# Designs tried in a protein design run: designed miniproteins, single chains, continued (5). Part 60

Each design is a single chain, and the fold is of that chain. pLDDT is the mean over its residues in the fold that is shown.

## One batch from the design tools (miniprotein)

Design m18074
Fold by ESMFold2-Fast:
Structure m18074 (fold): chain A 101 residues (1-101)
Amino acid sequence: SEREKQLELEAEILDGMGLIAAAVEMPEEVLVGLSVAYHAVKVDKLPFDKAVELGKKYKELYKKDPEKALKSMTPEEKKLLEEYRERQKESRKRREELRKL
């Protein structure tokens, strides 16, 4: 499915950024970097290696200046960031439900 292809590419980008794709919760700077890198690959703006490097740069930029990082993101990249935030909230809720057994 299209969702499975998206998740696979996201995992490859996270691995390229030196991160564990299976991490339950990722810090905000990682979600920002992932959003920028994924968008660059998806719209064929950059080849994979360059997109990963751009993601790393945005991760570091967010750590130093969150407002500047967010302001420099496109509407499409911000939409991906919101999607990643929602997925993490859903994953946390499902884990909390499983722990009540």
Scores: mean pLDDT 83

Design m18075
Fold by ESMFold2-Fast:
Structure m18075 (fold): chain A 71 residues (1-71)
Amino acid sequence: SVSDEAQKIVDEATKKIEELYKNGASREELIKVVSEATNKLWDLRDKTGDVDTGNKGIQQLGLRYQEILEK
C-alpha cells in the first residue's frame, strides 16, 4: 500500500539519520538524508495522488529528525 511505502521511506531515513548522528556526522550529511527521503515522499504523493499519506510521512520524518537532534 501507499502507507506501507511511505512508512518504509520514513523508517529507513530515520535509521540512517540516527546512525549518522551517533557517529558524529555533520548537519549537512543529516540534511542530505532528510532531503532525499522528503523527495521520495513527494514523488510517492504526486505519483499516487495520496496527498494525505505523503504529507503525513513528511511530517513524521521531520518530527523524528527533530527528536534525534534534541537529544
Scores: mean pLDDT 85

Design m18076
Fold by ESMFold2-Fast:
Structure m18076 (fold): chain A 76 residues (1-76)
Amino acid sequence: MEILKEMERLREIAKKENEEIGGLAELGIRLIEKNKDDEEKVKQIALDTAEGVIELAKKLGLEEVIKAAEEVKKKV
């Protein structure tokens, strides 16, 4: 799944910059894995996670995290 690959990339980038934002991305991935057979839920979880990550990353000026989360939104 392209969405899951972008979410995993987001988690890796976010975790290097900020453990808490990385944890938010990891929670999103775990929720996607539990709902793997429901395409609409997967899309909604990915979108909600990416938007939450962008909001937090903007407050901290984490440009690479914002870019990675925007790539997730493009796959939704």
Scores: mean pLDDT 86

Design m18077
Fold by ESMFold2-Fast:
Structure m18077 (fold): chain A 64 residues (1-64)
Amino acid sequence: SVQDQVNQVQRSVDMLDGQIDWLDDRVSSSTDPDTKQNYTQGRDDFQTQRDQLTQQRNQLQSQV
């Protein structure tokens, strides 16, 4: 069902929220500039994915 797809996308969003929080902690705790930049890039990439999944969820919800 569309609701099952919405629920599946929501679980992916929840997982990304956990990854973003973990990367934020790594950015804050990192002293090496290259490592800090790498974690910052990873966080930003996951933020973009989260935004895309949120848009997908909203599109799926509009079909119900």
Scores: mean pLDDT 85

Design m18078
Fold by ESMFold2-Fast:
Structure m18078 (fold): chain A 81 residues (1-81)
Amino acid sequence: SEAEKLREEVLKVIDEVEKLANEIASTGNIDDETFAALLLIKAAVIKLTVERSDDPEVLQEALETARKYLEEAKKRIEEIK
C-alpha cells in the first residue's frame, strides 16, 4: 500500500538521523550532545506519528520532516569537522 511504502521510507530516513545523532553526541561537547538529544526526541515523535497513522498525507508530511532533520544532522556533522 501507499501508506506502507511511505512508512518504510520514513523509518529508513529516521534510522539515518539516529545514526548521525549518535555520531554528533560522541564528540563529548555539551552543545553537540544537546543538539543530538533534541534530534533523537524529534526522531521518536516522527516514529510515533507514522506508527499511529495510515493517512498518506500525514505520512508524506512525516517523510518531509524526517528529511529536514537529516539535513540538519548532516550540517551539524560538517560544523564538527
Scores: mean pLDDT 88

Design m18079
Fold by ESMFold2-Fast:
Structure m18079 (fold): chain A 107 residues (1-107)
Amino acid sequence: MVKEIIKKKLDEALEWIEERRRAEKDPEARRALADFRRGVERLKEGLLKVAETKSKEEVKERLEEAIKTVEEDIAGLESQPETPANRALIEALRKLKEALEKALEEI
């Protein structure tokens, strides 16, 4: 159940990122989204492994740590000059945060 919730929410985020990448006209922003998508796939794999092998409490801690890291990444990008790549990454990070928060709420 926990694993299925995490998988579903992160797959929804990954699909959104891919659609956003396809709609992106700036080549650097498109590349940044592609790189970010690969990072999210790795995060998903790590979280699913924790969900299979660790307690529900440890899964919640890992989700909370991931949310905190995403919030710090958003704040860091928002403090930088606005570029198409930074705008696209902030939007993608916000979608990832939403997916992680929804997973945490449902487990």
Scores: mean pLDDT 90

Design m18080
Fold by ESMFold2-Fast:
Structure m18080 (fold): chain A 78 residues (1-78)
Amino acid sequence: SIEELVERFRRGLENADFRAAAEAAAELLKQDPEALRRVASEFPPEVLRAVLEQMEALATDPEVLARFREIVEEVERA
């Protein structure tokens, strides 16, 4: 469910489990990108960059990776 993915993403960010956060983020971006954007806005850009690096290491789909990169850049501009 979206709620479980949101909880997994948030927990991953809070615990520096960036692999779990990256896996949850990739799935959440496919199902509800607005839910991901809302959670991402609660965290500093440095933490989100760590997730982005992990998504690259996991060979995440290029479209999903590009969407997450855009969200990181939006948070950095805020």
Scores: mean pLDDT 84

Design m18081
Fold by ESMFold2-Fast:
Structure m18081 (fold): chain A 63 residues (1-63)
Amino acid sequence: SEAEAEVDKKIEEYRKDIVNGKNQELIDDVKAGKSIYSKLAEEARRQGKDELAKVFEEKKEKY
């Protein structure tokens, strides 16, 4: 689905940001052992993308 494709793309973008040190808050969250899906869900809700946030929240429960 489009939501799954957007999830995969965002995960890849955040992986690159972690490697390049561009998103310090995300780096700190990952180092603290937080699921990347938790951070993605929070960002999606902040942007008003509630349906996308639900997809991230479901993945957070599984991973």
Scores: mean pLDDT 67

Design m18082
Fold by ESMFold2-Fast:
Structure m18082 (fold): chain A 93 residues (1-93)
Amino acid sequence: SKAEELRAKLEALLEEAERAIERKDIEALEQKIAEIGALLTQFGEEADKAELDEALRRLREVYEKALAVVPEDSALYKELKALLESLEGELKA
């Protein structure tokens, strides 16, 4: 299905983001977060609630790992905190 195809692409981007986190490559991580956001919008249009919730929990896991390596005084750190708050709100809905 289209949702399965988009989910596979999303997971590949999340794995690339985790590799950027391991390397502490903040520029690559920032780029992957932007790509994940764009793909998540498309996935949300195709996915049911259960599929979306599963993807959002996976995003939360990766974004929490990202906060551990991103400088606290950076714009990306503030963006990640806002994204995590948004993810928690969606998961509670």
Scores: mean pLDDT 85

Design m18083
Fold by ESMFold2-Fast:
Structure m18083 (fold): chain A 100 residues (1-100)
Amino acid sequence: SEVLEEARALLDALEILAPEFREMFDLSDEYIRKVVPNPLSLSKLREMLEAGEIKSLEEFLELLEQLIENVLKLNPPGSIMYKLALGMRHLVEEFRKKYL
């Protein structure tokens, strides 16, 4: 759908702006698995989007918001990863207002 093309465009932009988020979580880390429900990366979101597992823009944004909140939980306030996650949250909020 045309709406999912906007999701791909946002994901492409985020991968350029924050490449650290592409493979952000070491899923072999037992601590991360226990603390973070649904350990996500931008790469995992892209896989889900291209596999047709994401059915709407709303579902895409909810998963992206979960990724951002997971980064905020795992990283200390003031760290570069935390600041990048806050910036991504702002961009997602603006995207949501424009397309939903």
Scores: mean pLDDT 74

Design m18084
Fold by ESMFold2-Fast:
Structure m18084 (fold): chain A 76 residues (1-76)
Amino acid sequence: SVSAELVRAALRKSGLSQRELAELTGASVGAVSRLLRGERLKRSSPANERLEQFLTLLILGVPAERAIAHVRRLAA
């Protein structure tokens, strides 16, 4: 379980909007919004897994450019 405050901080650090994060990971804007509210994602999917992995990398202190590059490779 990831804190909504940590998720919001990670999104700010990345410079991405909710829509841009959804596009980057392939997740829905709704899935991004759920994580920003501290809710669990109901469906396991590669896109939702990439979304959670991206935010976790940023929370753990991985630089935004490296986290973005990692997720782009997974989505390719």
Scores: mean pLDDT 77

Design m18085
Fold by ESMFold2-Fast:
Structure m18085 (fold): chain A 55 residues (1-55)
Amino acid sequence: MPSLEERLLAIYKDYEENKEKIEKEEKKLLATSGADPQALKSREELLARAKEVAK
């Protein structure tokens, strides 16, 4: 199974096209990770990178 980080990165590559879909997937992944604080930090990190790439 791909890691949470890998799945989020794949989704964030389509950030500009599917912003709503990305947010829903991100929440799903965080829920399945058991709301781990480390997963939350990783998510914020990936979101920041995705926004930078989307520029």
Scores: mean pLDDT 63

Design m18086
Fold by ESMFold2-Fast:
Structure m18086 (fold): chain A 95 residues (1-95)
Amino acid sequence: SEEERQKLVEEFYKKAKELIDKAVASGALTPEQLQELSKLVLDFINALREGNIEEAEKYIKKLKEFSKTAPAEVQPYVDELIKLGEEALKKLKEL
């Protein structure tokens, strides 16, 4: 349902924000990298809200590419974001 998708989006957003805040606090992200990461996360959230599984999977792949080039201090937070995104996508597929 739309209500269940909204709850899924809110749960993911809260956890994602905490991880992004930790990545920012590391001091290792450039402004360009922060903009890219934020856009990827927002685009993923929009895909979840719309119930667009194909688009959500696309942004998980892009986050995995971002993680490969991210500073070592940031990689654990991006990897946890990917894990949370995959869990959210699994829940979306069950709705």
Scores: mean pLDDT 87

Design m18087
Fold by ESMFold2-Fast:
Structure m18087 (fold): chain A 86 residues (1-86)
Amino acid sequence: DKKKAIEEGIDVILEVADALAEKGYTDQANALILRAAVAKTLYKQGKLDEAAELVIRTLNEAASLAEQAGLTDYAKRAREAAEKVK
């Protein structure tokens, strides 16, 4: 279910953003929140392929940022969510 995978991916992006913000990485968190908002807009417009591509790229970025912040479990979850959207 591509729609469900996109929705779950967006939720994971926002969870990683929240965790990064708690660690003081506010600029990185805000960038992820903005990209999640763009993905939601594409999803609502029925542009599922564009939404999926952006969600995959954003989840991979979120995973890298989480790893750098020492949030290993969040990084793993973001990578797993990206694989589900593919």
Scores: mean pLDDT 88

Design m18088
Fold by ESMFold2-Fast:
Structure m18088 (fold): chain A 90 residues (1-90)
Amino acid sequence: SNEAKRARDLIGEALQLAMDGKFQEALRKALEGLELYLRIGDREGAREGIEATALMLEYMGMDEQARQLRELAREGRYEEALEFLRRLVE
């Protein structure tokens, strides 16, 4: 769908922002994309988006945060994964 493409694009923007060292902007874009996936009920997109976000966190040296995010996703706890990411922005 158009919304799923937009969510995927937001996750891609987050990864590029992280590569540019723009950590807070990267987290905000990742949150936007993941929130959109969950809003439209695209759980497969949310799972893939969380994996991309975990790779982004690893690139930024946040290995423990990446591990915890993957653990929440493995358990299907996507709403808690978003809450976890929100705490990293704040």
Scores: mean pLDDT 86

Design m18089
Fold by ESMFold2-Fast:
Structure m18089 (fold): chain A 87 residues (1-87)
Amino acid sequence: MLPYGRTLRITFRPDASDEEREEALRAAKEAAASVPGVTAVATRQASETVGHVSITADSEEAAEKAAEAAKEAAMSHPVVERVEVLG
């Protein structure tokens, strides 16, 4: 059976520092990983203004909860302009 997945696309402000972007991605990863049923979380800086958080879970409900938690954590950082949940 294929695992349940969610991907978050995080758009950073153009003047954000590398450290601020890394902190926002780390917070999102930690929030997602804290949700019961999550099996893996990966983060990637796709460009200077875009980061990705990829979540895999053992249920659809866990994937959705993890995506929401990660979105809230990322959006709490002032350098994050927008968060989109993909898939």
Scores: mean pLDDT 83

Design m18090
Fold by ESMFold2-Fast:
Structure m18090 (fold): chain A 88 residues (1-88)
Amino acid sequence: MEDEIKLLKLYKDILSELAKKIDDPNVEEIAKKQAEKFGKLVDSITGQGKEAKDKWLAIINKVLKDKEKGKKKLEEAAKQLEKLIEEL
């Protein structure tokens, strides 16, 4: 339960940060660092951090191809995760 809450909080923070920095010229590097951090946390909980990191990088690639639409989706996902965390 505590580990799941930590994972959800990190996921929310990653989504929110990427949405804020989507127009940053270093956004690809920021996204890679966030993917690494997410993968390490998932690995500590499930042992599948590499798969989680690779899937996250694939999602980031799609978001960065359409930054305006991607930003809105990231902000909506972060809000949904925040509500879920409040109910846990």
Scores: mean pLDDT 74

Design m18091
Fold by ESMFold2-Fast:
Structure m18091 (fold): chain A 63 residues (1-63)
Amino acid sequence: MEEELRKKVNELRKKADDYTAQMKEAIERAQKEDPFEATDRAHQLAVEARKYQKEAEELEKKI
């Protein structure tokens, strides 16, 4: 039972990590080139990362 939930949590955390990495790249690009559009992108990626992190935490609570 825990195995299924643990797999789902791992997948959600991996997606959150991927979005967090993309957000970091977008922030660095914003600092070096044009902050306006790149900042919007970073903000959107941060929201996605947080979404998957919260979903993973909700599933962990059920374990």
Scores: mean pLDDT 76

Design m18092
Fold by ESMFold2-Fast:
Structure m18092 (fold): chain A 68 residues (1-68)
Amino acid sequence: MDKELALENAESVGDYAASQAKKSKTIEEAEKIMQQARDAAVKQYAKYKEEVGKLLDKKREETLKELK
């Protein structure tokens, strides 16, 4: 798998997780959703773990900021 494809897939995972997190009632539930997505993506794209992780961490920060 190419790095570019891995990042594209990770972005899609992050976007979907963010949409689900925004529907959550609590910040804790939203954090859990975003963390599960990060763990899954990092596991799936282990060769690009650092970049995939950073991308999902940024999505998490943006999503949780909107829920405050």
Scores: mean pLDDT 81

Design m18093
Fold by ESMFold2-Fast:
Structure m18093 (fold): chain A 97 residues (1-97)
Amino acid sequence: MEEELKKAIERFFEALKTGNPKEIRDAMLELARLVKTYPEEVAEKLIREAFEKYKDDKTFNTNLVGFLAFDYHLLSPEEKAEVDYLLKLLGIAPVEP
């Protein structure tokens, strides 16, 4: 039932560990698009639980901040809206330019 979303979350975290902007972008957009197909309460709970598990990982935090500071601003307006919804579920505010 939740297997697809859990796999997308795992892929997103693994992409963050690589530090590769393309892999981070692709995984984040895939997760953001998948998340909106679930009830918000279910998506928020699963995303929050996964984020809590990984939030103290320095590599995760460094690469996520780097993406938000640089690569986020290179996204199309449509892609930014998709990512903004995912960030809202994570409790993260978008980084201002």
Scores: mean pLDDT 75

Design m18094
Fold by ESMFold2-Fast:
Structure m18094 (fold): chain A 62 residues (1-62)
Amino acid sequence: TQEEQALLNADALKEFLQLKEEFKGQYSDDELLSFLRAADTDKDGLITAEEVLTVKAALMKQ
């Protein structure tokens, strides 16, 4: 979506699409995006691929 493209760089968007597929049925796309926004603690409005992978690792441990 436009929101995903504005918030995520190209590498982060690729990782986010994988995250959505892996957690399909456990979390909605909106819930996953909310987790990514919460992980953006510097509030620069840009989420890196590393931040997406950090969220993925945290969700997999629960």
Scores: mean pLDDT 71

Design m18095
Fold by ESMFold2-Fast:
Structure m18095 (fold): chain A 69 residues (1-69)
Amino acid sequence: MQATITIPSAPPGREPWQQMLDQVEKDLEQQKQNLPEEVYNSLRATLDDWRTSGEEVKGWHGTTVTVTF
């Protein structure tokens, strides 16, 4: 099985970027029941890193992180 999160495309600005990441987080939370805890925690940590990286990460929209389990 595989779980994937994708760096979203967002309009310029801090608030739109955080709003797009909120949507990614919501989608991940909906998957939580079907994921091993370690897989969920790994993807959550990656998402939290994207929140703190800001402008650099926005340039890489469409990049995916996949965890196989």
Scores: mean pLDDT 74

Design m18096
Fold by ESMFold2-Fast:
Structure m18096 (fold): chain A 83 residues (1-83)
Amino acid sequence: MLSPEALALLEQTVPKIIAAVEAGNFDEAVTLLEQLRAQLKELGAPEESLRLIDSAIETVRTEPDPDVAAAFVEIVYAILKLA
């Protein structure tokens, strides 16, 4: 499981990422995901959790449909909360 500090960071940051993706602002969403990854790494998040964020970054960069990209970010967030 992620630390309580890491979970709080996810709860604050993920809605902003989803909003950026749904608005079609993929560059902002990627920047927010990269910042989130760096902060989670500093908080000692396991490599598996960081790899899930890397997958979200790649999906946001490559998926042209904002609804599909947002859904993928939501799935990654759900997995991170359970892991």
Scores: mean pLDDT 83

Design m18097
Fold by ESMFold2-Fast:
Structure m18097 (fold): chain A 94 residues (1-94)
Amino acid sequence: SLKEKWQELVEKAKKIYEENKDLLTEEDLKEAEEVAEELVKVFKTNDDELILDILEKLEIVLEKGDDKEKAFWSYVVIKAAELMEKDENLKKYL
């Protein structure tokens, strides 16, 4: 399920971020928040194939990226999840 895959990715991201968050600058955090808004727009398309492709790429980065890449993309996932909780149209993925 797309919902289950997203929820698993969010939980992985929370753990990775806590381990690596000290690697991110204030500028990195700002850029990650902007990327998170773009990720939320992808969910709003309701294009399940596009969403799945992006989630697979995020999973690869979180598993295979360096520590700074893992920190950055985990923060993107966390911020996207926070934004999605505030949007009634996206609660179906939560």
Scores: mean pLDDT 87

Design m18098
Fold by ESMFold2-Fast:
Structure m18098 (fold): chain A 95 residues (1-95)
Amino acid sequence: SPVLEEINRLIDEAEEAVKKGDLETALATLQRLFDLIVKNKDKLSLEELEAIVDRVTKIADEFIKMARKEKRWDLEIEAGTLEALMLIYLASEKL
């Protein structure tokens, strides 16, 4: 699926940005990921969505740890909100 390929590319880009300490790029990429997932819900299986959300939340957790160390509370709040929205979205799809 072209959508799944684009999602996986953005996940890899977000993970790389976190590893490099580029938190602004990582947040922008995670936000694009969430938008892409929501817009393409009908093109993703529940199993694919669960795998994507698991990967994204793990990246968000590492991002939050780095944001806290850098005292970037703005980035911590935005990443925490994104993680919560992703988990709520996944839960709603299982109903």
Scores: mean pLDDT 86

Design m18099
Fold by ESMFold2-Fast:
Structure m18099 (fold): chain A 111 residues (1-111)
Amino acid sequence: MSDEERLLLARRLADIARQGVKYMEELAKKLSPEDRAEIQKKIDEVNALADRLLKTASVEDARALKTAMNEAFDYLIEAAKKAGLPEDEIKRLQRMKELANEEIDRLIAEM
């Protein structure tokens, strides 16, 4: 695989993670100030790792980004349940996490 092809896969993976955290930012507005502050820290970690992946295009950084994204999703799902958000919104978060992981795993396998 060329370095250019690897970078294209890294950009696509970073875009998936960034789309996920953008959705998390919108849902976080419905949470308590404490849970909003905590999820924002996790969003910031995902964004920092996405920026790192775009510079390195490494499989290790791609896996680190996947881990941080999943930690952010898991925190948000539990915070959403605690806040009494509708079951359909929680189920949508769970499906988004699953679909993001499937696509990320596919992209990592191609790197």
Scores: mean pLDDT 87

Design m18100
Fold by ESMFold2-Fast:
Structure m18100 (fold): chain A 99 residues (1-99)
Amino acid sequence: DEEIRKKLEKAIKSKDDKEIEDIVKELVNSAKNLEDIERIFKIAVELAKKKGVPQMELDIAEGMLLISLGIAKRFNDLEFAKEQAAKILVDIILEARKS
């Protein structure tokens, strides 16, 4: 969890959108199952909330992730879950950077 937190904090401090995408993709690609994706997301939401991202934006992101995880579980498609999670996480980090 400490390593995930440090990488996400680095992404939030980054001024380069490509670096943010690369960090997020590295973290998500390291996930071995849906529970690993949920853990990464939980840490990102915690950090974004501390940065002042509105609760409504975080709730929307969580809703989108849960739908994507549900689809991935039904179709046994971990790669789909990783792709969707990466997109959602990048959006959260970009909002945290603005806040």
Scores: mean pLDDT 87

Design m18101
Fold by ESMFold2-Fast:
Structure m18101 (fold): chain A 71 residues (1-71)
Amino acid sequence: GGVPADVEARLEPVRRAAIRAANKIMDEAGKEGYDAEIVSVEVGPDRVTVTAKVYKDGKFVKEISATAELE
Protein backbone atom coordinates (compact mmCIF):
# COMPACT_ATOMS: atom_id res chain seq x y z
CA GLY A 1 0.00 0.00 0.00
CA GLY A 2 1.01 3.64 -0.45
CA VAL A 3 3.59 5.25 -2.74
CA PRO A 4 6.91 3.32 -2.92
CA ALA A 5 9.77 5.04 -1.04
CA ASP A 6 11.88 5.21 -4.21
CA VAL A 7 9.14 7.11 -6.08
CA GLU A 8 8.56 9.42 -3.08
CA ALA A 9 12.30 10.26 -2.91
CA ARG A 10 12.33 11.06 -6.65
CA LEU A 11 9.24 13.29 -6.34
CA GLU A 12 10.51 15.32 -3.36
CA PRO A 13 12.84 17.59 -5.45
CA VAL A 14 9.97 18.15 -7.93
CA ARG A 15 7.58 19.07 -5.08
CA ARG A 16 10.12 21.54 -3.59
CA ALA A 17 10.76 23.15 -7.01
CA ALA A 18 7.01 23.47 -7.66
CA ILE A 19 6.56 25.19 -4.26
CA ARG A 20 9.40 27.64 -5.06
CA ALA A 21 7.91 28.45 -8.49
CA ALA A 22 4.42 28.88 -6.98
CA ASN A 23 5.84 31.25 -4.33
CA LYS A 24 7.41 33.38 -7.09
CA ILE A 25 4.00 33.63 -8.79
CA MET A 26 2.25 34.57 -5.52
CA ASP A 27 4.87 37.24 -4.77
CA GLU A 28 4.57 38.79 -8.26
CA ALA A 29 0.75 38.76 -8.24
CA GLY A 30 0.63 40.14 -4.68
CA LYS A 31 2.87 43.11 -5.55
CA GLU A 32 0.39 44.12 -8.28
CA GLY A 33 -2.69 43.50 -6.10
CA TYR A 34 -3.78 40.51 -8.20
CA ASP A 35 -5.09 37.08 -7.23
CA ALA A 36 -3.28 34.09 -8.76
CA GLU A 37 -4.76 30.68 -9.60
CA ILE A 38 -2.34 27.89 -10.56
CA VAL A 39 -3.57 26.18 -13.76
CA SER A 40 -0.64 23.90 -14.70
CA VAL A 41 2.59 22.37 -13.44
CA GLU A 42 5.07 21.12 -16.07
CA VAL A 43 7.95 18.88 -14.96
CA GLY A 44 11.11 19.00 -17.09
CA PRO A 45 14.39 17.07 -16.72
CA ASP A 46 16.08 19.86 -14.68
CA ARG A 47 13.24 22.28 -13.84
CA VAL A 48 9.59 22.72 -12.93
CA THR A 49 7.45 25.39 -14.63
CA VAL A 50 4.28 26.58 -12.89
CA THR A 51 1.69 28.60 -14.82
CA ALA A 52 -1.05 30.69 -13.22
CA LYS A 53 -3.88 32.93 -14.33
CA VAL A 54 -4.03 36.26 -12.50
CA TYR A 55 -7.23 38.13 -11.73
CA LYS A 56 -8.16 41.59 -10.47
CA ASP A 57 -11.60 42.01 -8.89
CA GLY A 58 -12.55 38.61 -10.35
CA LYS A 59 -11.58 39.60 -13.92
CA PHE A 60 -8.86 37.80 -15.89
CA VAL A 61 -5.82 40.05 -16.46
CA LYS A 62 -2.99 37.83 -17.73
CA GLU A 63 -1.21 34.47 -17.51
CA ILE A 64 2.17 34.27 -15.77
CA SER A 65 4.74 31.50 -15.43
CA ALA A 66 7.61 30.87 -13.04
CA THR A 67 10.37 28.26 -13.22
CA ALA A 68 12.48 26.67 -10.48
CA GLU A 69 15.44 24.30 -10.90
CA LEU A 70 15.51 20.79 -9.49
CA GLU A 71 18.15 20.43 -6.74
Scores: mean pLDDT 77

Design m18102
Fold by ESMFold2-Fast:
Structure m18102 (fold): chain A 117 residues (1-117)
Amino acid sequence: MITREARLEITVEAAPPGEPQERLVITAEGTDVETGEKRVLFRLTVDGAGLTGDEVADRLGELFTRVNAALAAGELTREQLEAFVRAVFGDRATLEFNNLLGIRRLPGVYELTFAAP
């Protein structure tokens, strides 16, 4: 396993307010604190068809609550994130990982664990 320290950014791409939320894309990126290299850690694609904007917001809030609770408890694993996404979005969501196994919150940075080659 390979461990790197990074800053995290989460981007949510959704339809404008008041429009049907046909697709959401949530991208998590890490910026390596030593090299400055940016990489996509995971991408979550959600089919919003048949959901209201409020229902989408409520589900995203639930997902982020579960993620933050796991980070506060020590580590968010790939398996935990897959389970949270399944619990919140069911068959509406596709989750893709760029070799990421886990995330640990540290003061000022995140520790990212990747599968070894």
Scores: mean pLDDT 82

Design m18103
Fold by ESMFold2-Fast:
Structure m18103 (fold): chain A 61 residues (1-61)
Amino acid sequence: MASPEMREAGAAGAREGLAAAPGDGQAAGKTWYESAVAAEPEASDHAAGDAAAYGVIQAGG
């Protein structure tokens, strides 16, 4: 799990991504990752994992 700061930034980015492309889990995950990495660049490994998980959830798998 990413830090609370990364999760908050990622969640905001993911909502923005989903608003632009509803149902696009990959786009949501990418936006989540970019927002999370911007908040805590040093923890990008955790951000990447959370982005992948978010993408799977959004894809319904």
Scores: mean pLDDT 62

Design m18104
Fold by ESMFold2-Fast:
Structure m18104 (fold): chain A 86 residues (1-86)
Amino acid sequence: SELLEKMKKLLEEIKELKARALASTDPAEVLALGQEMLGLLQEMVGLYAEMEKRKAPKEELKEARELVQEMNDLLLEVGDYLAALL
């Protein structure tokens, strides 16, 4: 699925942003990277909604949900790290 492949690419971008955030000791930089990650999560949720609208196979919707959950977990790790820097 083209939409599922786009979601996988977004997850790789999120992983890179998380790595950059966790390498920083500047709370302002970590916050900015977290905001970029949130934007990508919003895009991923939009792709999931499009997959549901197109009645994608249940297997693909399951994979998409797992990708959204993984992305959300990465964003939470960055949030926890930011809180620890304050």
Scores: mean pLDDT 89

Design m18105
Fold by ESMFold2-Fast:
Formats: C-alpha cells, structure tokens, sequence
Structure m18105 (fold): chain A 86 residues (1-86)
C-alpha cells in the first residue's frame, strides 16, 4: 500500500533526524534509515510490523511514554523475529 510505504519512510526520516540530534547516530547512519526500513519491509513482507517497530522507536527517542513504546517495540519485534529478523 502506497500510504503505508510513505508513512514508513516518514517515520524512518524522523527517527534518523531525532537520533542524529541526540548524538546517537552519525549523519550517514541517519540518512540510511529510510532505505533500511524499506529493506526490513522487503525481508519480512510485513509493512505493518515494520511500521509498529518504527513507531515504538520514535516514541522511545521522544521519551513520551516509555511503557507504551516498550509494549509496541516488543509486539513489533515478536512479529519481525518470527519472520527471521531479530
């Protein structure tokens, strides 16, 4: 779905920018995040799981709700790891 792909790219860019601002990643690593997110979708075949994973990562970086971020992260990792990725 076009809308789902666009949302994944948007979240990956936001995560990269925020992680770069916080000094967690390099500029090169931040720039690579959208492509890495699309590679996860390709390898898992589950864009919704990748989207949930990115949402959890963004919430964790923003520090908005650690419990919600952890729950979303665990749910997404369970789906992704069941498909052969972490």
Amino acid sequence: EEALREEILRLAREIGELALEKGIVSEEEAAAMPEEALEMVEKTGDAEAVLDYLRAALLALQGRDPAEAEALHLAAVERISGKGLE
Scores: mean pLDDT 72

Design m18106
Fold by ESMFold2-Fast:
Structure m18106 (fold): chain A 98 residues (1-98)
Amino acid sequence: MDPKQLEAESLAALALAALAIAETTERELLEEDPEAREHFERAREAVLRAVEAVRAGDLAAAAEELRRAAEHLREGSPALEPTARVLDRLAEQLAELA
């Protein structure tokens, strides 16, 4: 197995997990604030694009999609900042593998 590919797939899985945890913990915010919900869904779409980029072996594109996801979360609500920081750190790690 390619160690870089395994690490990249693990980082993408952690990004999905971070987003799922945020959706659970901030459920009331996302139900009450349509703008926060819209930005969260844009972040989800970006994370899914990062997963597809990892599968295609384009780790640089995956890192950029996770950075875009982090920015969408920040634009949605200050409550999503901790999750945005996690996505930025995962993007940095993916970029180092590229």
Scores: mean pLDDT 89

Design m18107
Fold by ESMFold2-Fast:
Structure m18107 (fold): chain A 90 residues (1-90)
Amino acid sequence: SEELKEEILKLAREVSEATGADGLAESVEGLLKLIEEKKDLQLVIEAIDYGIPVLEKLRDSVSDPELKETLDRLIEKLKELKEEIEKLLE
């Protein structure tokens, strides 16, 4: 959904700002554009599958409880997005 995409982008920007990982928000924006254009959806699924363990490790490594909560929300929303894309490919 459009609301899900907007929430994911907002969370990715918050994580990028808090961690200095400026490429994260840009990467997420690129993936959301591919979904909107209905291009390379299998690559988007693979990118999410690769990214979730990386974000989970980052969450476990940070001490800031607010950043942990933001990372947990981002991970959850990315899992929801993956399920929506997989359902479209069936």
Scores: mean pLDDT 83

